# Ledger of designs, part 43: designed miniproteins, single chains

Each design is a single chain, and the fold is of that chain. pLDDT is the mean over its residues in the fold that is shown.

## One batch from the design tools (miniprotein)

Design m1572
Fold by ESMFold2-Fast:
Structure m1572 (fold): chain A 60 residues (1-60)
Amino acid sequence: MKEEAEELLKKGQEAFDAGNYEEAVRLYSKAASLYLDAGDVEGAQKAIEFAREALRKLRA
């Protein structure tokens, strides 16, 4: 559901702000999957971008 994807995106942002980049990637990836299931390509793209940013932090 789109609402569940939005909640996961929010939790991912909270994990990112706390420095838990591994958890942020996991949550953003789940959000992207749920957005795709709901047919929300724009939401999925946003979640993927956030996941990429969290991955960049892990690799820095």
Scores: mean pLDDT 82

Design m1573
Fold by ESMFold2-Fast:
Structure m1573 (fold): chain A 96 residues (1-96)
Amino acid sequence: SEADKRAAEEAIRLLEEAVEELEKGELEKAEELLKEAEEKAKKVKDEEVRELLERAIELLKEAIEELKEGKELEAEIKIGMALIELGVARLLLKRS
């Protein structure tokens, strides 16, 4: 549905903003954006899209913990994996 597509697009946008904040070292702002994204993702009825969003959220949460431990490379890998999940979600939303 249109409402479902909008909820997914809002979640993707919030997660992309969280990645930008992580790249700036703004961990608290990224955590705030992740919480907002989780609320939007819960409203997505398309199970495949929702699962992709939930995996991206979990990967970014792990990246934040790795950054707090000074594990920059591990965090970058998790961020990259999350961006791939978001790319797949965007592709699915374009299919009619």
Scores: mean pLDDT 88

Design m1574
Fold by ESMFold2-Fast:
Structure m1574 (fold): chain A 62 residues (1-62)
Amino acid sequence: NEEVLRAAEIAADNLRAVGASEEAVKEVLEAGRRASEEGLSPEEGKELIQKTAEEAARKYGA
């Protein structure tokens, strides 16, 4: 869970750095929290977070 939550924080920081909206940041943090809560493996959780961050960044021009 620690690694999944850390990946979400890193993704959120990256989104902020590229000027993504706070809603995009919230979506990534929520995905990380949910993956951790539902007991996804670290690999599955990290993949979900990275994919969510990539999609959010693209939606907001990053």
Scores: mean pLDDT 77

Design m1575
Fold by ESMFold2-Fast:
Structure m1575 (fold): chain A 130 residues (1-130)
Amino acid sequence: MKKTVDLSKFSEEAQTYFFIGEMYLLEGKYEKAIEYYEKALEIQPNAADAYNNLGQAYLKQGKYEEAIEYYEKALELDPNNADAYNNLGQAYEKQGKYEEALEYYEKALELDPNNEEAKKNKEEVKKKLA
């Protein structure tokens, strides 16, 4: 089951830009995804989900340090964002920082024990630390 994004937290214009960003992200058009998430954030600067998705676009481009910065921004706005912790773990894992990745996957699971992606990522990282 795919997670639903709570678009009720956005104005109609910010929701439109966020949706266009999501479509570009799914198509692998990461530069365009970044442009539209930035447009959403110009209208609604406190949108934690937009920072999380902006981080994911940078992660997909291999820009792991920039991805980490945006995930940290998402967590400053919403400290209970389990997806942002899981994504932060993936960014550290891509940098070969497996112990740090494990801590973030564990934090994601503390907030959402049924997060199947975080469970899988935790088990894969544990194998690399063995």
Scores: mean pLDDT 85

Design m1576
Fold by ESMFold2-Fast:
Structure m1576 (fold): chain A 60 residues (1-60)
Amino acid sequence: SEREKQIEELAKKAEQAFKDGDKEGLKKYLRELASLTFPEEYVEKAVEIGFANAEEVRAA
């Protein structure tokens, strides 16, 4: 699938960033890989949960 091709290309770019010592590039490629692994709907929900948990931790 096209998604599999994108995952392969991002993995190669992440490997190259690691070899180049590019921490920021590596982080970006890994985040994009995570986005392709999880549906956007799940990502949006995870962000909302993260903010809700931050409020609970602040209240404690």
Scores: mean pLDDT 68

Design m1577
Fold by ESMFold2-Fast:
Structure m1577 (fold): chain A 68 residues (1-68)
Amino acid sequence: SEIEELIEEIIRRARELGDERLVELAEKLKKDPFDMETLDRLGTLAAILGDEGTVELATRLAKLIKEQ
């Protein structure tokens, strides 16, 4: 699904950056894709880290979840 693809891309980006906090949040989101609190924390952390790509992916994922 598009939700699964977005989460996998976020995990891949987080691992490339080497930020364990971001990886942990992304993997938690993979286990519960509808956890909006985890998604919000992930987006906030990505913004703090200057990872605009991950912020955009998190925003797109939030829109897809709201359509469920």
Scores: mean pLDDT 84

Design m1578
Fold by ESMFold2-Fast:
Structure m1578 (fold): chain A 64 residues (1-64)
Amino acid sequence: ATKYRVKLVSQNAVNFTTGQVYGIGEELILEDVKVNEDGMLTATDVATGGRVLAGADGVEITEL
């Protein structure tokens, strides 16, 4: 699957499989990145295999 580097710019992200919160300035390597109709980015965290939720407007995304 295509991997993406996602930098958190203005909001936290939550791994709702593990309960981990990622802070502003952190970078994640994510797969299966999708943005839904309410502006939420959902993805799979490569490091944990967990599902991540973030605000789409609060991130910078780069395809790897």
Scores: mean pLDDT 83

Design m1579
Fold by ESMFold2-Fast:
Structure m1579 (fold): chain A 60 residues (1-60)
Amino acid sequence: MSEEEKEYADKLVEGALKILTPDTDVEELARRVAEAVKIKFPDADFEEIYRYVLEKLRAA
């Protein structure tokens, strides 16, 4: 995963954490963030981004 992909994913995660509630499906949220990163960076590995985002959301 490139530094640009990580930076963009980090910004999306930061925004997602502001709307996160105890009832939020974190896996679905992570998938949506990964899809957004993949749209901006078509050559990015979706699975790698998804795992990165999911880990960050779970760590919060």
Scores: mean pLDDT 81

Design m1580
Fold by ESMFold2-Fast:
Structure m1580 (fold): chain A 74 residues (1-74)
Amino acid sequence: SHMAAALARSQALGREIVRLLYRGILDTLEKEGRLSPAARQLKALLDAGVEPSRELQNAFGQELDRLVREWARE
């Protein structure tokens, strides 16, 4: 199915974009000396080519949510 193939490709591209964004965010946090324990663990796993646990991904997601809220503060 054309639609199924398009969705699969879109999902694969989305995963690659997310990984690139994660690496960029982690590199920035490291350079700024702001790398949390969760972010440090996530970076180590990504550098080793190991899939992070959902728990670790959720912890980092909560950290990013806090950063976004700080940046959006009026």
Scores: mean pLDDT 72

Design m1581
Fold by ESMFold2-Fast:
Structure m1581 (fold): chain A 64 residues (1-64)
Amino acid sequence: MEEKEKLRQEADSLVAKATEYERLAKEGRIDPELAQQVIDRLRKKAAELYEKAGDTERAEKLRA
């Protein structure tokens, strides 16, 4: 139970980081293609963590 909360918090942190990279790419501060690769990795990791935490809906949204 407690470990699932930690997994959700970690996944939320990764999603926030992915959002920051999206902003940097839109602002032209980072290569958009490189940013997309980082975003994809962060979203994939977050999806795995949400799934382990039992949050299948958020995991599925990140994979789409």
Scores: mean pLDDT 81

Design m1582
Fold by ESMFold2-Fast:
Structure m1582 (fold): chain A 83 residues (1-83)
Amino acid sequence: MFKLSEKNIKAIEAYLVLKEPHLSREEARKIARDIAEGKLPELTPKGVAYLIEASALLTFKHGVNINDIESEEEILRLLEEAL
């Protein structure tokens, strides 16, 4: 069983909000968590793609590695600023 870190889950949540603006932050949070828990296997490839894109944006736009960010909430803020 592969477990995503809370920072990875937050990055997926943030990217869902940014790419799919029809989703509320609460809906995006639930979807990201459900993907991480294996409840949405059909959406797992999308979640992985969003994590890769979010990580690339954080590195390219802010010069930071997702694992070095102090809080999960800061990941959402930085990704909103990157787009």
Scores: mean pLDDT 75

Design m1583
Fold by ESMFold2-Fast:
Structure m1583 (fold): chain A 74 residues (1-74)
Amino acid sequence: RAEALAEELAAVGEEADKQGNYEAAAKSYERAASLLPESDPRKAELLQKAGEQYEKLGNYEKAKELFEKAKEIE
């Protein structure tokens, strides 16, 4: 259920990143991460990917927040 939706949103994020749509990619990765419990290692990976997209957008404050959140739940 939620895991399948998270995988689909992660795939949407990857395609958006390939197209240079970093804002859509970041939002898709954040949504995917939000569907997973803190105990799921994929959540930290998705938060890191979202942070990387915000770095590409020049939003370093948001990127740092997401990287810190990913580190906290590792």
Scores: mean pLDDT 82

Design m1585
Fold by ESMFold2-Fast:
Structure m1585 (fold): chain A 76 residues (1-76)
Amino acid sequence: TLRREEEASRLVLEGEKAFKEGDYEKAAKLYEEALKLEPDDWSTWRKLGEALEKLGKTEEAKEYFEKSEELKEKEL
């Protein structure tokens, strides 16, 4: 749905801004919220993994990178 996709996109953009500012905890939370709306967005799973890696959550980040690659393979 357009409204869900638009809201998810806004959350991703806010997350990217937070990530650029070094607020990796805020970025991760915003990406998690976006993924609740659009769980098949492989790009957002990858961004969440990158934020978690910056927070030292290496194992969790690896799981999300794997999820991102799996979803990307299905879309491409």
Scores: mean pLDDT 84

Design m1586
Fold by ESMFold2-Fast:
Structure m1586 (fold): chain A 81 residues (1-81)
Amino acid sequence: SEEFLKELLELTKKLLEAAENKDEKTFKEIVERIKELYKKTVSEEQYKRFEEALEKLIELYKKDPEAAIRYIRSLVELLEK
């Protein structure tokens, strides 16, 4: 839905800000909010696929924060179109 995409965009922008500021606490809080948004909005099957993708992003952030920031920025750009 349009409301879902708008809320996802707002959370993804906050995730980007937390990553750029190296604010690990806020980054984790936003990740949990994104998970809850998906659980509430999408089917169980869609949620499992999303959770796998999100876990890969979290792993990337731990190994290469700059690459994770570039990836999150590309997601913001995609969601704004």
Scores: mean pLDDT 84

Design m1588
Fold by ESMFold2-Fast:
Structure m1588 (fold): chain A 122 residues (1-122)
Amino acid sequence: GNLLSDEEVERALEEFRRLMEEYYREFKGDPEAFLEEVAAKIPGITAEWLRQLKELLEKAGVEDFEELLRKILRGEQEALPEELQALFPFFQLLIEEHGVGPLVRALAAVAAIVKKERGLPL
């Protein structure tokens, strides 16, 4: 089923862009320390889970993190890379228990690290 309305998806993507810019500025080149600090502030998420998310996103070759988040929030599991489809039930549970904030923050932090490590602009 649909996790969010179209209007809720667009609000989540706006917050994602804002958080990714903030995390990109805050990240100083130590991904392990940064993920520990970020995870401590996000309910339902551990630093270990953020590390696994980063590894799976890199393995899947994800370049457009905003489009990935849009697909997740729309409930489009089959449109996700195969490596991420197994995480979809966890994404749904996280949204049901804590709202969209934790998932948006987690993906924004991972996206910021990946972009900065590759020397890419936002």
Scores: mean pLDDT 84

Design m1589
Fold by ESMFold2-Fast:
Structure m1589 (fold): chain A 59 residues (1-59)
Amino acid sequence: MSEEEREELLKNAAKGAALLLGESGASREQAIDFAMRMGGLSREEAEKAVEEAEKLAGL
């Protein structure tokens, strides 16, 4: 996977996680699971995406 494709996946996973955290009131663990399943990310990458989502959601 290219660097650009990787960045796009992380960006999309972060957006999805932000929606779950902000709109659905989902837990951090649910947001991580979402990023892993939908983004094809590792646990570490999913945690990073959720951290970005928390920043975007003002959490």
Scores: mean pLDDT 72

Design m1590
Fold by ESMFold2-Fast:
Structure m1590 (fold): chain A 78 residues (1-78)
Amino acid sequence: SHAEAVAYANEGGRAYRAGDYATAGEHFRKAGELFEAEGDLPSAVRAYREAARAYELAGDAAKAAEMRQRADTLHASM
């Protein structure tokens, strides 16, 4: 649901501010997946970009690259 996607994005932001970048990345990724499933592509792109940033700060370059690619592909389709 939209409310569930927003809740994950808010939890991601909270984890990010606490310095828990791995948890932030997971929450933002989940928010992106939910926004994408609902057809809210602008919100999905934003969430995936936030996930990429969080994963990069967590030291997970592979997940960061995957999230950036997903965001870029979605943005190109808009």
Scores: mean pLDDT 90

Design m1591
Fold by ESMFold2-Fast:
Structure m1591 (fold): chain A 66 residues (1-66)
Amino acid sequence: MSREELAERARELALEAGLSEEVAERIAKLIRDGRGDQAAALLVNEGKEELAERLSELIREYEESR
């Protein structure tokens, strides 16, 4: 999985969870910038702890596949 694919998947998950396009795009940008920890923290702050856990798992898979 590429970083861009990870960012796009995270955006899709955020939108599916009911977050705004603005927040979803910010999460995707943080991932593209290599700030996945900040993206997960943003999801927790938005009340999406389960999504933050899923994103952390996807980031781990990406790092392990590199």
Scores: mean pLDDT 80

Design m1592
Fold by ESMFold2-Fast:
Structure m1592 (fold): chain A 66 residues (1-66)
Amino acid sequence: PVVELVLELDTSGLSAAEREAAIAAAKRELLGRALEITQQLLQQDPQAVVTVRTTLVVDGERHELL
């Protein structure tokens, strides 16, 4: 199975420090969600090979995390 997640983040109106914190929080959320889904899939089939792809879109710019 393939786990593909995309999260969009709008940092317009944020200070540089707030933007950095928001991006870090979004990355944690996205990776945490991918982990949860992967664990659920492995719980159903412990022999499954799971491919994970996570992308964070910040102000329209795509950043692949995995």
Scores: mean pLDDT 82

Design m1593
Fold by ESMFold2-Fast:
Structure m1593 (fold): chain A 69 residues (1-69)
Amino acid sequence: SEEAKEKFKEYLLKAEEALKKKDFEEAEKYYEKAKEYLKEVLKDEPEEVQKEYLEALDKRYEELKKKAE
């Protein structure tokens, strides 16, 4: 749904803002929320496609954490 896409973007942005403040605990909470909304966005996609998007998101988040440190 469009709402799930917007919530995904919202929580991903909140996670990135928390990383800028070096609030890694809050960033992780927001990231997990973003990940749940991404699963909702992708629920009608094949499992292989879902896995690829989730792995790409995990990789992006790890790179953002490294840059924030």
Scores: mean pLDDT 83

Design m1594
Fold by ESMFold2-Fast:
Structure m1594 (fold): chain A 80 residues (1-80)
Amino acid sequence: MDEIASQTAKQVADLLAPYLPSDEVAAVARRVGNALLRGDVQRAQDIVRDAALRAGAPQSVIDQLLSVVQQGYQQIQQLR
């Protein structure tokens, strides 16, 4: 479970890296990982959407971020 949340957070960080300072990317990734560990997919999706919109990321990146978060959540649920 923790490894999937960490891997999902890393994928979020990689997608946001071109658009945000490294400190903000790290903070967003940690918040997403923590939300997924709590089983709160809606919170995780809200975090990435807000960060990407604030960063001026294109819609394609927002769609990828939401997909990555949803896939991570589904993988965590399958371990239960």
Scores: mean pLDDT 83

Design m1595
Fold by ESMFold2-Fast:
Structure m1595 (fold): chain A 62 residues (1-62)
Amino acid sequence: ALEARTFDTAAEAQAWLATLPADARVTVYGEAGVRTAASPAEAQALVPGLGAGPYLVVAEVP
């Protein structure tokens, strides 16, 4: 299943990512670019590097 949410802050995005299944594939869009992660934990580490919000987070849950 595909789920997408927008967050104003990195902390909000990271909090939602922490609730996802460990095998969810995540793409995060921010001011500085786009990052794809193989897990929510990897995505949480990438969010601060994307610049200022808002952030669009797209998760593909198996």
Scores: mean pLDDT 83

Design m1596
Fold by ESMFold2-Fast:
Structure m1596 (fold): chain A 80 residues (1-80)
Amino acid sequence: AETPEQLEADILLALARIYLVMGKKAYEKGDYESAIESYEKAIELLRQAIEVGDPQTRAEAESLLEEAKKLLDEIKKKME
């Protein structure tokens, strides 16, 4: 049976994935401010998922966290 902590981690991971998609769509429209906000929210959610998730969820969250950081850095470079 799924623990309350694992359910929380799964929800956090799902929300983070949604924010990554929203950030990418904002980026495609040239809305860099909304893209940054979405990626920063995804990073926060992924950090929380790493703390409460099982080893598999933690590995997935860490992979997405690195992706989110790279996307955020790419936008910051374009705004310079």
Scores: mean pLDDT 84

Design m1597
Fold by ESMFold2-Fast:
Structure m1597 (fold): chain A 61 residues (1-61)
Amino acid sequence: MLTPEQRKLVLEAAKKALDLGLSDEQLDRFFRKIQEAVASGDPEKLRKTIEEVLEELEKAA
């Protein structure tokens, strides 16, 4: 399961995506990307994936 730090980052990404009014399809893509990173068991990959998602959300704003 996610660490408290990782959970906080995921929650922040989810809030930004919702605030931007992204489509369900776009939200599913971000969710899948994060879920795959979690499933990999690699903390570095998860952290990097969350950072990339946040960067994409920032550019979409």
Scores: mean pLDDT 72

Design m1598
Fold by ESMFold2-Fast:
Structure m1598 (fold): chain A 62 residues (1-62)
Amino acid sequence: MKLGTVTEDGERLVEPAANRALITLVNELVDGGDPEAVRERLLTELGLSQEAVDQILEGVAA
C-alpha cells in the first residue's frame, strides 16, 4: 500500500495538470501561435508520442 498524500498518482495530478497544459497549448495555437513550438512542447513536456501529437494538432486545426 502506498502511503503518502503527496503521491496523487496520475488520477488527480496528471489529469488536471495535463488538461491545463493542453488548454494552454491549444489556446496558443488558436491565437495563432507557432505550431512548430507547440509540437515540440507537446512531445517533450507532456511526453507524448509523435502520433499523439499529430492527432492533437490535427484535432485542434480541423
Scores: mean pLDDT 61

Design m1599
Fold by ESMFold2-Fast:
Structure m1599 (fold): chain A 76 residues (1-76)
Amino acid sequence: MKTRLVISGTVNYGQSREGVDLAKKVLEEKGIEILGSSVHVGRGTITVKGVLSDEIKKEIQDAVSSKGMTVSFIVE
């Protein structure tokens, strides 16, 4: 099982990269294994191993929302 994070609300590549980097920082601090990431104009994605706790999801949501972005979590 893996979780895909989709960062939205970005208007350019630099903003998408910032959102991905903010989410990665939280994931790394919590010891979550990152399987991959991609950055595009208007969207960033991160794939992680396993399912994230509500506490980790909230920390990521708070981090990206501080910059006007949103994040969605999709279990695959």
Scores: mean pLDDT 84

Design m1600
Fold by ESMFold2-Fast:
Structure m1600 (fold): chain A 56 residues (1-56)
Amino acid sequence: MEELAKKLGLSVEEYRAALAALSGQVTIDEAARAFGVPPEVVRKAVEKLKEAGYKL
């Protein structure tokens, strides 16, 4: 997990927030609030994960 986050230029918190949002169980705003990351950053992190072929 942390290794992929580092390769994508994401912090561990940004990566975890993006994974939570990508899971579809929480909104981007909810993930942002839970991990202390701005919603715009979570949205960009989700985009990076999708581009890397990541899906949950």
Scores: mean pLDDT 75

Design m1601
Fold by ESMFold2-Fast:
Structure m1601 (fold): chain A 103 residues (1-103)
Amino acid sequence: MTAEQWNALGEEALAKGDYVTALGYYQKAIDLDPNYAQAYANLAEVLTKLGFYEEAIEYAKKAIELDPNYAQAYEVLGKALEKLGELEKAAEYFAKAKALDPA
């Protein structure tokens, strides 16, 4: 299977609420393509849903390093920071996400 196929399976699992399964699929996508920004952002979202906020921040930052214009990565970073009570920092990243994808 390709990295893109593993990422797609992860998105299906996430949509169904199978967070642990989604985590495994996104990890396989990253193992095949370590530069896959979308898979890092998706992994960070699942970690946020599971309550692993510090780890979610690390993976979201990795997605931003790989693609600084990837709006979803900033949104996920903001959500994880908000869960840790870092409301001002979260608001800054949400504003950045909206500026990159105003739709």
Scores: mean pLDDT 87

Design m1602
Fold by ESMFold2-Fast:
Structure m1602 (fold): chain A 81 residues (1-81)
Amino acid sequence: IDEELEAALEKAKTGNPEDIVEAARTVIRLADQAPKEKVIEVAEGILENAQPLRDSIDAGVATIAAAVVLTVLDPEKALER
């Protein structure tokens, strides 16, 4: 589970829309099973790497998924953004 989240963060860093979507799917699937801190870190990584790809529908989906996870798991951090 932790290893899958680390792999998801590495995929998000590639900047490929497909990799970013896979990272978002992993975060959503493991959000209730993994340490909250790691889930937040991966979700933030997805948001940061999806920004240059905002015109991509795949990157848009990943951005929404990451934003939802951040809002649910860390409302205070989400409000600071």
Scores: mean pLDDT 67

Design m1603
Fold by ESMFold2-Fast:
Structure m1603 (fold): chain A 78 residues (1-78)
Amino acid sequence: SLLEKVREIVEALEREIERHKDEGAVSLKSLEEALRSVPSLTEEEIETMIALLKGLDTDKDGKVSIEDLRALIETMLG
């Protein structure tokens, strides 16, 4: 279900935030690996999420700030 997929995505992103909380940002590579570990996501859904996360990397440094990741999670949860 959509709700189950949202929950799994949120859980994956929360795990990456916790791992990198002292760094202030998470690499796109780590985020992609985390999303690819979510069994409820299709390849198309993973590609869509990666494209969205890449869009949050405005500076093109290969990282997304924890602030932006938290904002994304809040948006997904309503």
Scores: mean pLDDT 81

Design m1604
Fold by ESMFold2-Fast:
Structure m1604 (fold): chain A 56 residues (1-56)
Amino acid sequence: ASIESLDAETLYLAGRLEFQEGNYDQAVKYFKRALELKPDFAEARDYLEKAKAAQA
């Protein structure tokens, strides 16, 4: 499904799934989109930092 049709919570869950699978690039995209929709989403921000660190 297209990421633009999802809410912030669904994007966060999709990002966590990608992170768990080791798809850090996709996880970063989902977490960035979740934070775009809900900037105060602390859990998405925390996972975004973890995914960015794992990309290196």
Scores: mean pLDDT 79

Design m1605
Fold by ESMFold2-Fast:
Structure m1605 (fold): chain A 59 residues (1-59)
Amino acid sequence: SMEEKIEELERKAVQAILDKDYKTAAEYFRELADLYEEMGNTEKAEILRKKADELESKA
């Protein structure tokens, strides 16, 4: 389901941050943003894309 995909990506993103793999974490946040956009949640998608940009700046 879409919910299961979101939960999996959130878990992977958090683990990547803990591992200091900010590039991989940013990729997961971009995938999450795309899923929220598909669900019509544009505001959440924009927040997640900004978070991905911040993470990439640390990589």
Scores: mean pLDDT 87

Design m1606
Fold by ESMFold2-Fast:
Structure m1606 (fold): chain A 72 residues (1-72)
Amino acid sequence: MMSVVEYATSLPGIGKAQAEALVAAGFKTIEELLLASRSELEAVGVTSEEALKAIFEAQVEAGVEALVEAMS
């Protein structure tokens, strides 16, 4: 299964160092990363607008799926 480092480095504006910083900060699963706030991401060095937008789009997609499942 895809690791947080593999997922994060697939996003625009995130390098290996930033992906490793996310894991070190406690984002050990993709689910935890998708629950991260903008402030938490910026605190670990993810300050690229492109990277933040990509994570936000993934969070919205995951949130919509969870909401649909909860409503069903």
Scores: mean pLDDT 72

Design m1607
Fold by ESMFold2-Fast:
Structure m1607 (fold): chain A 108 residues (1-108)
Amino acid sequence: HMAEAERDAELAVELLEKGDSPVNRTAAAIYLAGALMLAPSDEERDRLLGRVVQRLASKKLGIKPEEVAKLTPEQRRKVLLAFLQGKYDEALKIIAEATGKSVEELKE
């Protein structure tokens, strides 16, 4: 189960990293939904979400992975939804509020 979930999550991340198009965001949402459904437990699903959000925050926003690790599973889901909607400013705001740091501090 996890190997298939990790593969689908990897495809979703790659699609979001390659560009900001509605087609790529829709395809990423489908792969990510599949990955989350294939995860064998809530704990494993939350770990998978954490890894996906860390990679996207690093690649798209320049945020350190350790800052994303401070987010709760609910906050990580909100950040992921913002990425899937192409709302990068909203994703930045969620991470800033969750960590208590300014957007500038998160990038440095």
Scores: mean pLDDT 76

Design m1608
Fold by ESMFold2-Fast:
Structure m1608 (fold): chain A 60 residues (1-60)
Amino acid sequence: GEKLKEAEELAYEIVARALSEGWPEVLAAWLAGQVLVEKFGLSREEAFEIGLKKALELVE
């Protein structure tokens, strides 16, 4: 619900910033994933999936 939406919004911000700085999509997703694990307590797998999803949304 709400916690997932907050995680997705934060992931979007992190990925957008990393991509604007020239980071590859996978590394931008990884960076977002690390923050989501620390802030929301998500598993590494779930956090990276969210980050990767947001990276794909930003480049499509």
Scores: mean pLDDT 82

